# Designed miniproteins, single chains, continued (2): the designs that were tried, part 46

Each design is a single chain, and the fold is of that chain. pLDDT is the mean over its residues in the fold that is shown.

## One batch from the design tools (miniprotein)

Design m5579
Fold by ESMFold2-Fast:
Structure m5579 (fold): chain A 78 residues (1-78)
Amino acid sequence: MAAERRRRIREEAEKFWNSLSTEERSAIFQEVEKMLAEGRSQDEIAEWLAEKLNISPEVARELARRFIALIEKARAVE
């Protein structure tokens, strides 16, 4: 079922997010911010994350969404 599949993807993405160190999150944040500044799409960022972290494209896409949301929130505060 589609809803069950999306729930599992979100749970796996949350597990990976919580397993990342502060240094790893910071490094990924900086690279994603650079990629966004260069006009890279969420899909291109997800593809890069999948290769870098050796995770499924579906989980990488959810992680890309989270990093992009954090960058957008940080920019909105300025």
Scores: mean pLDDT 77

Design m5580
Fold by ESMFold2-Fast:
Structure m5580 (fold): chain A 65 residues (1-65)
Amino acid sequence: SKVVEELRSQPRVRVTITYEMRGKDGKLVEKTIVLEGRGEGIGQALESLERQGFKIKGVEVRQLP
């Protein structure tokens, strides 16, 4: 995805990821996680989530010093 490509170019970031998954009742549930680390590592985590069937709804990237 474009987001994963963008993240791979960044040395260290804080990323807020909002994703959607189906709950046991069949309703879509939105969850938010915050990850810090190298952009490439976070990009791999996003690819893993997408492969597991999670729909990525939003990604906010902030550079860290």
Scores: mean pLDDT 75

Design m5581
Fold by ESMFold2-Fast:
Structure m5581 (fold): chain A 111 residues (1-111)
Amino acid sequence: MSFEEKALAIPDPELRAMALEIIRAAKERGWSEESALRAFELAQLIIDRSIGQGISLEPAMSPEELAENLKKIIPEEVIKSRSEEEIAMALKFGLGLDEEKAEEVARLLKS
């Protein structure tokens, strides 16, 4: 079953919409399905853990503050296993960051 087929089967309408938007953006960029899935899984992990751990992730925060708080949530192995572009896509669609800010935070996370 493709990631697109799995995305259509997601019961949560907001999570399903996010998955479909990531798939669309990945297709527009010529990404593999595996890259789209890695970006989606990271976005879901960030959302789930920020709620569970009570860590604030506001779009208005500085890139440095977002990166510091995200490092508390995301395991280092997860960051290392993803490209900077995959991380930026996860931040854009998971947290609603603009593209420039998502790219800066992704760069700081890979540093």
Scores: mean pLDDT 84

Design m5582
Fold by ESMFold2-Fast:
Structure m5582 (fold): chain A 74 residues (1-74)
Amino acid sequence: SRKLSREEGEKIMEVILEVLEKEDPEMAKEIREKIKTMDLTNEQEILALVHEALSKLSDEAAKELNKKLKEIID
């Protein structure tokens, strides 16, 4: 598996927030505050947040997030 760059990590956070804001704006606000305390170069922290977001999203929104993540991690 390819190691995430800071740019890829920041882009992943951007698409997570974009999807969450459409689905649940209050949850998006909570995640934005959490991201301020995170190290966006830490692959494990980014992956943990991705899994958390996917578990909170509807199946439809989770599919959209996965599609956008594939475009970044190609």
Scores: mean pLDDT 75

Design m5583
Fold by ESMFold2-Fast:
Structure m5583 (fold): chain A 100 residues (1-100)
Amino acid sequence: MSKKELEIEILIALLRMMVSVLKLELKNTKFESEEQRKAFEEVVRLMEEAVRLAEEGRYDEAIEKLREALELARRAGLPEDVIRMAERMLKLAEEAKKLS
């Protein structure tokens, strides 16, 4: 039990770090359009909500928010590194759910 709890804590910490990286990228990125910037801001917001939900043990809701973020990132044509990070975050949240 304690080992699984530690593994879940590590996965959530990784999610938090990934959101922090994306927030820095949002601040430092030069966007092609205002629509692209707003989409990136919304993706980051959805990811922050997902991390909060995961910290509360609400993994199904966190996974749904990450799916929404990934779909928005793809639809808005955000950079491939942002899309790949969203995909990685989704996999980490799914792994945390399996361990819970």
Scores: mean pLDDT 84

Design m5584
Fold by ESMFold2-Fast:
Structure m5584 (fold): chain A 64 residues (1-64)
Amino acid sequence: MVDDDEVEVALGLIIAAIAKKYKTPLSDSQIEHLKRAAEVARRLGLTDEAEYLEEVIKESEKMK
């Protein structure tokens, strides 16, 4: 059984990967989702995933 927290992290990573591939800035709602996913990843001990999400958020905010 997949934990809801794991699903949130997975969805955040998919959103981040698509935005990075297509070089498009994230919407405000997508940035909020990635911030929540990064916090969840940190709680789960997924440090690399949390860092990746935070980098994508930072890069998107620079393009905005």
Scores: mean pLDDT 78

Design m5585
Fold by ESMFold2-Fast:
Structure m5585 (fold): chain A 83 residues (1-83)
Amino acid sequence: SAKEEAIKYLEDAIKEIKKELEKEPNEKLEQALKYAEKARQAVEKEDFDTAGENLKKAIELAKDNKKITKLLAEAADNLVIAR
């Protein structure tokens, strides 16, 4: 389902953010991680408005990392379909 795909892409993005943070501290990515985790919890509760808001913030904070941004964008696309 689109909800399951959104959760999968959010989990993949969270894993990539954690990998980057293991290499070096990055305050923007630490904030992106918090917003991505909030978005995942909101999707699990089917609170798609809160999920979308937190996901948008995570994308803005992670914009300099193309791999993370792509995973978050795929989550956002699936979030729109899940509504």
Scores: mean pLDDT 87

Design m5586
Fold by ESMFold2-Fast:
Structure m5586 (fold): chain A 63 residues (1-63)
Amino acid sequence: DRAALLARIEAEYARALGEPLAQLDAIIASSTDEAVRAQAQKLKALLTETGERIYAGALAKLE
């Protein structure tokens, strides 16, 4: 069942992003260095955007 496999992939993807995003949020909240905060925000945005593209690409290839 494709739907069950897609749901499983989504769950694994959400789990994989959860920890790195939480760590980046902690760095942004705790850091007093503007360059460090800017880099953490940039990485957070990049992970979110890249994840969206990878997920969309994977769905297209499953067709």
Scores: mean pLDDT 76

Design m5587
Fold by ESMFold2-Fast:
Structure m5587 (fold): chain A 62 residues (1-62)
Amino acid sequence: SPIQQLQEQAAKLKAESQERTDAAIAQETDPKRKELLRGVRDGVIAILDAVTNLVLQKLQQE
């Protein structure tokens, strides 16, 4: 279904984004900057989830 395919694609995009941000966090040596990068990672994931949920809501209303 379109809903299932969107969820699968969103999950892959989320995983790839998380891997990239986690790599940046691993390379950072400053603990304070590391914490800021974790916040950025979490924010990016939250935005991806919000956009995915918006599209899913629109599809479910059809």
Scores: mean pLDDT 82

Design m5588
Fold by ESMFold2-Fast:
Parts: structure tokens; C-alpha cells; sequence
Structure m5588 (fold): chain A 122 residues (1-122)
């Protein structure tokens, strides 16, 4: 099913990025929000695109300005959560990036909820 394939993509992302259990659980929670918002087929396509980004950027994470541009091309709870965890893996300024994303997505309660959940991991 699309749901099973999307969950497998999240598991592969977690392995590629070396995410812990708490970080991996946030990706699954963000996936559930994307499924509610866009449906399982669209959420699967988004999860597969993020899997491709994980393989591309795992060792060469872009700057926060580039990450913001990538998020704004197709904003979703899953996409935002993914790029925050990617930045965290690189040892970047996750807290500063969350503050910027709170301004950009001030009217998006699902994205704001995921920003708060990532902030709690810092």
C-alpha cells in the first residue's frame, strides 16, 4: 500500500541520517500530518523525494537559506521536519532556523506543532 511504502521511505531516511528513536518518531508523526493534509499517494511521493534528498545531502548539508528555499518549493509538515533533522545531523543552528520558520509559517498550525516538537529535542 502507499502507506506501507511511505513508512518504509521514512525508515530508510532514519537509517541514512542516523536518526535516534525520538527523531524517527517525529518523522512518522509528520508523515501522518502529510497523509491527513494531502492523502497517502501524495504523502508517499513527498516521502520518496525526501529519501532522495537524504542520500544527496547526508554528507553535504546546504546552508539554512538554501534549506528554506527547498522547504518553500513544496511546504509540508514532513518536509519541514525532515530538513530540520538534516540540519541537526550536520550540527547546524537548528534553534535559529526554527525561529525563522515560525515567522514564515505563522499561519500553519501543523508545521508550527512540528517546529515545537523538534525544538523539544534540542
Amino acid sequence: SDLERARRAIEEIAEILGLNEAETQLLFEALDLDIERFGPEAALRRAQELLAFATTYKDSVPSPDVLLSLIQKDPSPLRVTFFLLLLKKAGGDVAGFIDRLREVFADDPDILAMLDRVAALL
Scores: mean pLDDT 89

Design m5589
Fold by ESMFold2-Fast:
Structure m5589 (fold): chain A 92 residues (1-92)
Amino acid sequence: LEPLSREEAEEVARRTREHLEALTKKLVEAAKDPALLPKVEEAARKLEREAEELRELAEKEKNPATREMLERIAEAAEEAAKEIREAIEKAK
């Protein structure tokens, strides 16, 4: 019922970033397998779309802590997608 505190928002952003970093490492490894490459490309595309959606939500958000949380998660998703895209290009 209460809006997220700054500390709670920072913890959510941190946990989400850690999860995305772990997922990125797994997908970068999967990109080395030609059979998995199309699935890795789909995952990168989904992360790019989710990052765009989070950016739009942040822009409309009036609560500063929630907005900052959404912006940090969007940034983490953008970085994850970038690393995955670089792994795909290297695998070609």
Scores: mean pLDDT 82

Design m5590
Fold by ESMFold2-Fast:
Structure m5590 (fold): chain A 81 residues (1-81)
Amino acid sequence: SELEELVREAERLVRERAPVEEILRALERIAKQFEKDGYHELAAKLRRAIELARQETDEERRFLLGGIAVHEARLFLEEQK
């Protein structure tokens, strides 16, 4: 599915320790896909997480916040089967 591909790509970026901006961009793509699929509340939660990470001034904390958001998206997909 499109969601699985987007989450897998975001997980790859986290694993490879890509720049946080790339991770946040991948999360924005996931949020847009959640919205398209009717998961409006989850899309809003991801967008809020992206904004919080962008406002964080500590680069390590920004990376951790991005990674947590990617992990949450993965857990949601596994629950959906």
Scores: mean pLDDT 85

Design m5591
Fold by ESMFold2-Fast:
Structure m5591 (fold): chain A 69 residues (1-69)
Amino acid sequence: NKYKEKAKLQNEVSAAVRTAVRELLAAGRHDQASQLQDEVTKAVKEGITQENADRILALTEQLLAEVRA
C-alpha cells in the first residue's frame, strides 16, 4: 500500500535526523544540524521518495561519523 510505504519512509528519515541533529547540536555543529534539517524540509515539500530518503540517510551517517571521530 503506497500510503503505508511513504509514511514508514518519512518516519525512518525523521527518526534518524532527530538523533543526528541532537548529537550535532551537542557537539556545537549548528551549521551541519541546520543543513540536515533543511534537506528534510525540502524532501518533504517535494514529496519523499526512496532516492531523497537514501540521500538524507547517507548525509546523516557522514555527519555522525565526523562528530564521533
Scores: mean pLDDT 80

Design m5592
Fold by ESMFold2-Fast:
Structure m5592 (fold): chain A 93 residues (1-93)
Amino acid sequence: SLEDLVRERAAALQARLSPEQQQELAAKLAEIFAGVAQLSPEQQQRFLTDVLIVLGAFLARVEREGASEELWQELIAELDAIRAEIEAALAAQ
């Protein structure tokens, strides 16, 4: 499933992160999954695809540039933006 692909990319990323960052990423993804589960199938596919793209882009950047606080803050900001869109979609129901 698309959710399984997101979980696989998240697991690959977690291997490159500090324990604190792993915990934050896991918490953020849990919030995203909980919100997405309440949306239409079309919206679920859209938001999970957005998350998958963000995680994939970050993993590629970590591989090229190494892990840094700057890249970590960029990842969190992009995931927070997706979360905000999910919250807006839920409020529009």
Scores: mean pLDDT 86

Design m5593
Fold by ESMFold2-Fast:
Structure m5593 (fold): chain A 97 residues (1-97)
Amino acid sequence: SEDEERFAKLEEAVRKVLLQLHLLSHIYEATGTEEGKKKAEWLRSKIEELVRELDAARQALANGDREAFDAHMARIKEIIEEIKKENPVLKLDIPEL
């Protein structure tokens, strides 16, 4: 379906984002500074939010709950935009759906 295609594209993009966030969180933690620790903790919280929202979107899609699916898809985009704003050096592309 169209929604299954939309989800597949977003899931692929989120997977690439998660890889970058994991790497960046390790880099910040490796600095040994309080600022680095706080940035790493923030990034890990965003990783957890993205994983949770992605799973919720998948479940909504499987259940035919389009309203919940669209809400979770929108939240994923909002989280990525927040991450991009705080980390402007990251190349985080959100697919057009």
Scores: mean pLDDT 83

Design m5594
Fold by ESMFold2-Fast:
Structure m5594 (fold): chain A 68 residues (1-68)
Amino acid sequence: MAELEQRLRDLIAAGRSAEDAAREVIREALEKGVPLSDIVQATLDTALAAGLSAEAFVRILREVKAEV
């Protein structure tokens, strides 16, 4: 949980957009078998605080889930 939030924050701090950072963290977590509910709980608030809309977050989840 806290590790996914920290990873998302680190990517944004390194200059990645909120969308790109969220997409990367969600993909990495899904590939490792982290439950979708845990990923959402760990990343949603941080992504929204960084300027990502809830609609964009849902779109990213749908797209990344289709890739794994």
Scores: mean pLDDT 82

Design m5595
Fold by ESMFold2-Fast:
Structure m5595 (fold): chain A 70 residues (1-70)
Amino acid sequence: MSEELKRELSKLVSQTIDALLNKDFDSAQKYINELRKLIEKIEDENERRANLLLVETLEQTLQQQIAAAS
């Protein structure tokens, strides 16, 4: 994976965490969708798998927070 792609992923992860902490579910969902699109472009299986696990963890956190708000 390129250094530029790694930097972009790290930035989106940070923005997603900030959105979750602020309970900005709309922004968190948008960043998660962007992360998924970037991850689809990763050709290395191990790097793609690691990043998928990370984004799935963030999405699970978002879903749990939304469910708790219901």
Scores: mean pLDDT 82

Design m5596
Fold by ESMFold2-Fast:
Structure m5596 (fold): chain A 99 residues (1-99)
Amino acid sequence: MLPTRTLEEAYNMTVEEIIEEARIVAEVMRRLYPELRGVPEKLLIAAEALGTYVTSEEELKEAIEKAKEMKKEYEKKGDLKSAKRIETEIEAAKKALEE
């Protein structure tokens, strides 16, 4: 079963926990969608950590920039919990690419 999270549980996840869940989801996605087998595992994990889908490092860089913009919008609205979650997701995606 794919991991599901309440909003409160999501806000309390560490970078390592996000990467671990993203890794499980990426493995399931590769089994269900053969077209993803040509995509590097670290790229699928990084994309899943951001809650998105990408097929290239260029698309992932664009997704990270969009996530940074979304974080700034949450900060402007005073939603610091959502801003912190997006920051953790960005760090998880970056760490997944380093491995």
Scores: mean pLDDT 76

Design m5597
Fold by ESMFold2-Fast:
Formats: sequence, structure tokens, C-alpha cells
Structure m5597 (fold): chain A 77 residues (1-77)
Amino acid sequence: SEDAEKALKLAGEVQKLLAEFLELVKEGRVSEEEVREVLELAAKISKAAEEKKYKEALELLEELKRKLEEVIARAKE
């Protein structure tokens, strides 16, 4: 389905952003609150994907991508 294809593409983009996020976490440049928010979104995405709710997974992946980009930009200041 179109939603499943979009979700897979976004998942790849999010995976790259998560790698950058984890490096910043290791450097102590990310707050515990920001880590918690990212983990909560990741858990919701996993649940939606397991339930084959690809539209919800897509929306949550877009939210996670935005959150990761915001945190990475702030941490690189």
C-alpha cells in the first residue's frame, strides 16, 4: 500500500536521525526529557506497525522525524 511504502521510506530517514541523536546522547548534549519523548514516540510507532496501522505509523514517524530534527539542531548549537 502507499502508506506502507511511505512508512518504510520515513523509517529509513528516522533511523539515520536516530543514529545522530544517539551520538549526541553519548556526548551528554540531550536532556533526559528529550530522550524520554523520543523513546515514547518510538514505542507508539512500533505498536502501530505491529497492528498494521500504517496510516497512524506514518503520522507518528513524521512526528518523530520532526522531534529528532529539532533536538539535533538544538544540541548542535
Scores: mean pLDDT 84

Design m5598
Fold by ESMFold2-Fast:
Structure m5598 (fold): chain A 69 residues (1-69)
Amino acid sequence: SPLSPEQQEIVDEVMSEFDEGLRTARTREEELALLRKAANTLVEKGIPDEHIRDVLGRMVARIRERRAA
C-alpha cells in the first residue's frame, strides 16, 4: 500500500538527515551508524516494514554511489 502524506513527510525528513550525515561521514562505521539511526527512527515513527526496506535500499545505493565516485 502507498504511504500516507504524513508518512511520506517522515520518510523525506529521515532521508534529508541521512544525506546531511553522509556528507560528513568519513568511515564505513559512520555510514553504518547513519543507516542504523535511520532504520530506528522509521520503526519508531510507525513506517511499514515494506517501505522501511525500500528507504534503506535507497540509502545503501547512495553509499555505494559515493564510494564509486
Scores: mean pLDDT 85

Design m5599
Fold by ESMFold2-Fast:
Structure m5599 (fold): chain A 83 residues (1-83)
Amino acid sequence: SAMDEELDKKMLKKFKKKIKKIKKLIKEGKLQEALFEAEVLLGLIGIWRGVRKIIGDEEGVKKLDELMEEVEKLIKEIKEKLK
């Protein structure tokens, strides 16, 4: 429904804002905090993706998959910097 689309837009905006915060933490050298925040965010996006998949929201799943890929790339970069 249109109301579900509005809720999805708000959640996507919140996830994108958290990704920006994680990128800032990386730039500031707060790598352990960035890793924790990124892993928590990946879990939250995964839960939301699971809900979207159950209700048949294929477009929402695709958008969440793109965000999960971005967060997974950040986690990889953080782990490489911690070595």
Scores: mean pLDDT 85

Design m5600
Fold by ESMFold2-Fast:
Structure m5600 (fold): chain A 107 residues (1-107)
Amino acid sequence: SMLEDKLIELVEKARQAFKQGDYDKAREYLEEALDLIMENSKIDTPVTLASKEQLLKIAKKVLEQAGYDAKNPLLTLIGALILLASYGGFPRVAGKAFDFLKEVEKS
């Protein structure tokens, strides 16, 4: 879909910004992707109905339980996008976000 392609584009832009050391731009692209799914998701779950603040709190807890550094705000945003995309019906977006999570973890 056009929405899914736009979401993948935003994840790739965030990934490129991260590689260039522009963490503020990486966060902006991830937040834009979150906003697009929240505005366009038709699947009602506790994750897709959550506010951005609530979603980030959920993502932080999930990352902590999985052994990731939840103090890193970029990892928390990526985790939020993985959750929102997975429950929102965008598995390809979730997969791209997970690849990005692994790149940030290794850095």
Scores: mean pLDDT 85

Design m5601
Fold by ESMFold2-Fast:
Structure m5601 (fold): chain A 85 residues (1-85)
Amino acid sequence: SKKAELALELSELLINLIQNGKLSDEEIKELLEIIAKILGWSEEEFKDAFEIVKKRVESFTPLGNEKEKEENKKKIEELIEEIKK
């Protein structure tokens, strides 16, 4: 479905933003909670996703800057609004 495709695109952008954009654990959690709601994840699936994402972030040197973080955050917000429609 279009909603599932947008959720996958959002997940890819979130992973890229996390790896490059210096997101905090709290910001990661908030963005994953939105994805979990869209995809219908259980609490266990959410916890697994958070741990996977956190480990990936920890394995990478942050490459993003604050401007790129803000621009990517706006793109994510636009995709969330499109998914909600």
Scores: mean pLDDT 63

Design m5602
Fold by ESMFold2-Fast:
Structure m5602 (fold): chain A 91 residues (1-91)
Amino acid sequence: SSMKKEQEKLLERIDKREKEIIRILKEQKYDDLVEEARKRFKEIKDYIKENPDIPEYTVLALMMATGVDIALKAREKGATDETVAEIMSLL
């Protein structure tokens, strides 16, 4: 159905952003943040699957909030402004 196709597209968008954020965190050797990021993005994907009526803008807001929190935690671990900006650019 068209609704299932839109859900699949949204999940693919989340997977792509997760992959890029995880790549950046791994390059910095922030293994704890890699694990946290994987868990948090999985929670968002599970929430989408369980809540078919969720508006796309709500999902995007959750993605932004998660990405910002991860970027701030990376900064606390000593990530450069360039690394933080790269993570933020994926939101």
Scores: mean pLDDT 83

Design m5603
Fold by ESMFold2-Fast:
Structure m5603 (fold): chain A 73 residues (1-73)
Amino acid sequence: AAVTVRVRIVNTKDGRVEERTFTISSEADADRVVEEVLARVPGLTPEQKAALRDLFRNALAAGGGEVEVTLEV
């Protein structure tokens, strides 16, 4: 199954919003997307990274669908 992930990155200093859409069909895809998000939001804590990875894995295990995540920088 495939999961469509929409990541919204909000720059709290200027109010700019950047949206990215990813498709996850495997654990490797989930890890790749987490790393791509980290490249855009380098200040993410280990707990936030773990939560994001867990969210993607749970959506994949549920048989696909859509997931939306909002991150503030």
Scores: mean pLDDT 78

Design m5604
Fold by ESMFold2-Fast:
Structure m5604 (fold): chain A 80 residues (1-80)
Amino acid sequence: SEEERLRSLVERIRGQVAELKKETDEAIKNGDKKKAIRAVMDIHALATLMLMLAHFYPEYREEADRLIAEAKEIEKKVNE
């Protein structure tokens, strides 16, 4: 059941990241820089949580590293 709980947590993180990416894109399109910054900060927080999970579950390491890289790219886009 611990493995089932872990899968549920990872899926929840993935879903939240997807929603935040959408929110960031909409905020950029609308010129709402404050909203875009808040959304990107939340993506960074979730990426960090995935990295922490990857410390105990190495199978998530590559995904965590990718999320961190994506968060940095989104942050650059917000600052355009």
Scores: mean pLDDT 85

Design m5605
Fold by ESMFold2-Fast:
Structure m5605 (fold): chain A 76 residues (1-76)
Amino acid sequence: SLVEELEKFIKEAQEKHEISKILVNRETRPSVGYAPDDEMKVVIEEKLEEGKPGVITLQRVFGDKLEISTYTIVKK
């Protein structure tokens, strides 16, 4: 599942890099123009370098709604 993939990414990031905080921003919009079935898109930026934020964007269509969750990972 996408949750398991996200959890694995965070765990691997914690093991490889020191994470100071994770900031979450969530937005819900109408799903106009999307398929009637659930659609998911995950964009993971693998750049967890010191002084640079890593970003994970989760975009999902479910019913008449589009949810975009952005996770900003900040290294110490």
Scores: mean pLDDT 58

Design m5606
Fold by ESMFold2-Fast:
Structure m5606 (fold): chain A 91 residues (1-91)
Amino acid sequence: MLEEFRESMLLAEVYYTAKRYFSPEQAEEVEKLIEQYKASTDPAERAAILEQIRDILRQQRATLSGDAAAQVDAVIAGLDAEIARLRARAA
């Protein structure tokens, strides 16, 4: 329950950040990857999808400054932590 809540909050934060700060095309790609993540039950596949989301965030982060850049950095940190947890489950 608590892990599912934490995961749901992270995905919501990713979605909100993309919709607010990214181009419409990149926000749509992030939304598509979130849907793929929710459809997967394999920890390794889920980690790979989060890595793809993280790569999009890192690319968009280069175009941002100030509070927007700080918000994206915080979301990337959350993704890194979740990727590490999923990879530990896959091993």
Scores: mean pLDDT 83

Design m5607
Fold by ESMFold2-Fast:
Structure m5607 (fold): chain A 93 residues (1-93)
Amino acid sequence: SELEQRYAKYLLENEDKKLTQAEIAEALGVSKATVSRVDARIKMLSGLSAKDFVKSLSEEEKKALLNGEIEVGDLALRLAIDEALELMKRALK
């Protein structure tokens, strides 16, 4: 969604900063409850909090997200598939 894209982009632009939900909500122009719902949605899709999700992205994926070239949902699905594949590799060896 538009809000998921804005939230992820904001976190990525401020990756080195310790942001509170109140600061994020003010920056995005939404309520803290809305930030919590978006974070929960990203966690459901990727298995990671929104902050850990953006930190897990490759440099190319981070650039694509900042430029609006890729959606959060597509990145979250890719991360979930990669994690499943890694677990399968460990189980086989």
Scores: mean pLDDT 80

Design m5608
Fold by ESMFold2-Fast:
Structure m5608 (fold): chain A 65 residues (1-65)
Amino acid sequence: SAEGELEEAIRRRDLAALERVLPRVSDEMLANAVKFLQQVDRDDLADYILSLLSPERRARVLSLL
């Protein structure tokens, strides 16, 4: 699943896998992942993920935080 691929990419810090999976996961799943990363003090990875999104998608994900 795209959700499982996202979780695996985050766990392995696989930036290429993150770029490949981001278009296939929901905005809600991305918001949950960003919240989780912020809660565990991985703000650099949270910011990196947000930077890979289009401005329109980033706005939607941020509205869910």
Scores: mean pLDDT 85

Design m5609
Fold by ESMFold2-Fast:
Structure m5609 (fold): chain A 70 residues (1-70)
Amino acid sequence: MTNLELLEERTKKIGEKVEEGEAAGKISEEEARKIQELLEKAIDLLVNKAPKEELEKVLRELEAAAEAAL
């Protein structure tokens, strides 16, 4: 449970950073779309209580994509 809450918090923080970056013009529409797809995948895994390892893999890809775009 605690680990799931931490993963949910990470997903929210990444979403906020992407929204701020897009609003600031630091992220292109194409990059934002790719990040949005990864974000939706992470949320889907979280809602379906997928294994922690699978969710962490997607979150790592999402974090890397957001960091590269910003």
Scores: mean pLDDT 75

Design m5610
Fold by ESMFold2-Fast:
Structure m5610 (fold): chain A 77 residues (1-77)
Amino acid sequence: SYSEQAAKYAEKALEEAEKKGESPEVIDYLRKAYEAAKKGNAKEAYEYAAKAISLSKDPEVRELAYKALKYASKALQ
């Protein structure tokens, strides 16, 4: 499902953010995106992924979070 794909990419973004020592705020938003996607809350997953992207300066974290955002958006359709 699209929510399952959103959760997968949010989890990868979270792992990468933790590995690279991103800010606690970025890590918190990615964790919230992951939990929302796991529960099928596509709108919340979208909103939290967008917030993480806006605060993150790491291109790999941003790319993974963008994939989570894209799949969350598809789950809303």
Scores: mean pLDDT 88

Design m5611
Fold by ESMFold2-Fast:
Structure m5611 (fold): chain A 83 residues (1-83)
Amino acid sequence: SMEELEKLIEELKEAVLNLDREKAEEVLERLEELAKEVEDPKALGLRVETELGVVELEAAVNNDKERLELAREVLERAREILY
């Protein structure tokens, strides 16, 4: 469901904010499973990029190197999964 997808996107964002690499990977695997059932995976990809892009920008502005690195890794993996 769309509500389930939005919850996973929020969990992914929280995992990055908490520097929880293992949780981020788990959520990405669930997003990959659901992306196969979504009519428009590119629209889902754009939503993920928007939400994680804000986290990446905030980490960059704050010189938070660990969150910036994780945000970029997660965004790259999300792009590979959804595009």
Scores: mean pLDDT 82

Design m5612
Fold by ESMFold2-Fast:
Structure m5612 (fold): chain A 85 residues (1-85)
Amino acid sequence: MEERIRKAGEAMGRGMREMLEALGLTPDSEVPVSVARGFGIELPGESVTNREFVREHTRRVALEHGLSEEEAERLAELTVETLLS
């Protein structure tokens, strides 16, 4: 399972990085609260960064697809690590 999670995280992180670069955004750019809420993501505070949004969204999608909490967290970490590379 770890190898599959690693490959999925790396693929998602690369895709998100390319998308952000194409839009002129960075992992630390703010996501509009309305966009985050549209994806059902609620984090404490008034704003979230793209890295925070990607992390929480990846975790939630993994849980919705039947991954354990540990596997979902690991996938989210690897996705963000790749996004930041």
Scores: mean pLDDT 75

Design m5613
Fold by ESMFold2-Fast:
Structure m5613 (fold): chain A 85 residues (1-85)
Amino acid sequence: MAEELGEALREFLLSQGVPEEVAEEIAELVKRAVEALEAGDLEKAKELLKRAAELFARAAQRLHGWSEEEMEAAIERAHEEIDAL
């Protein structure tokens, strides 16, 4: 499942215009987060998800013209949601 989820996420990110290298890095981080969750390592999973969220927000800033403040607010919100898991 983690491998399939990673591949599906990578294809989705590419369809949204995220560069291939960034899409692959985000997908790998999410795959590793799922594997950490399956192993019972919630703290590691949260850390990996936060890294993926930061990369995604920075990619969205480049693609959609978000301000730095909008990007940082999106990252902060993602971190709050992940910490609530």
Scores: mean pLDDT 79

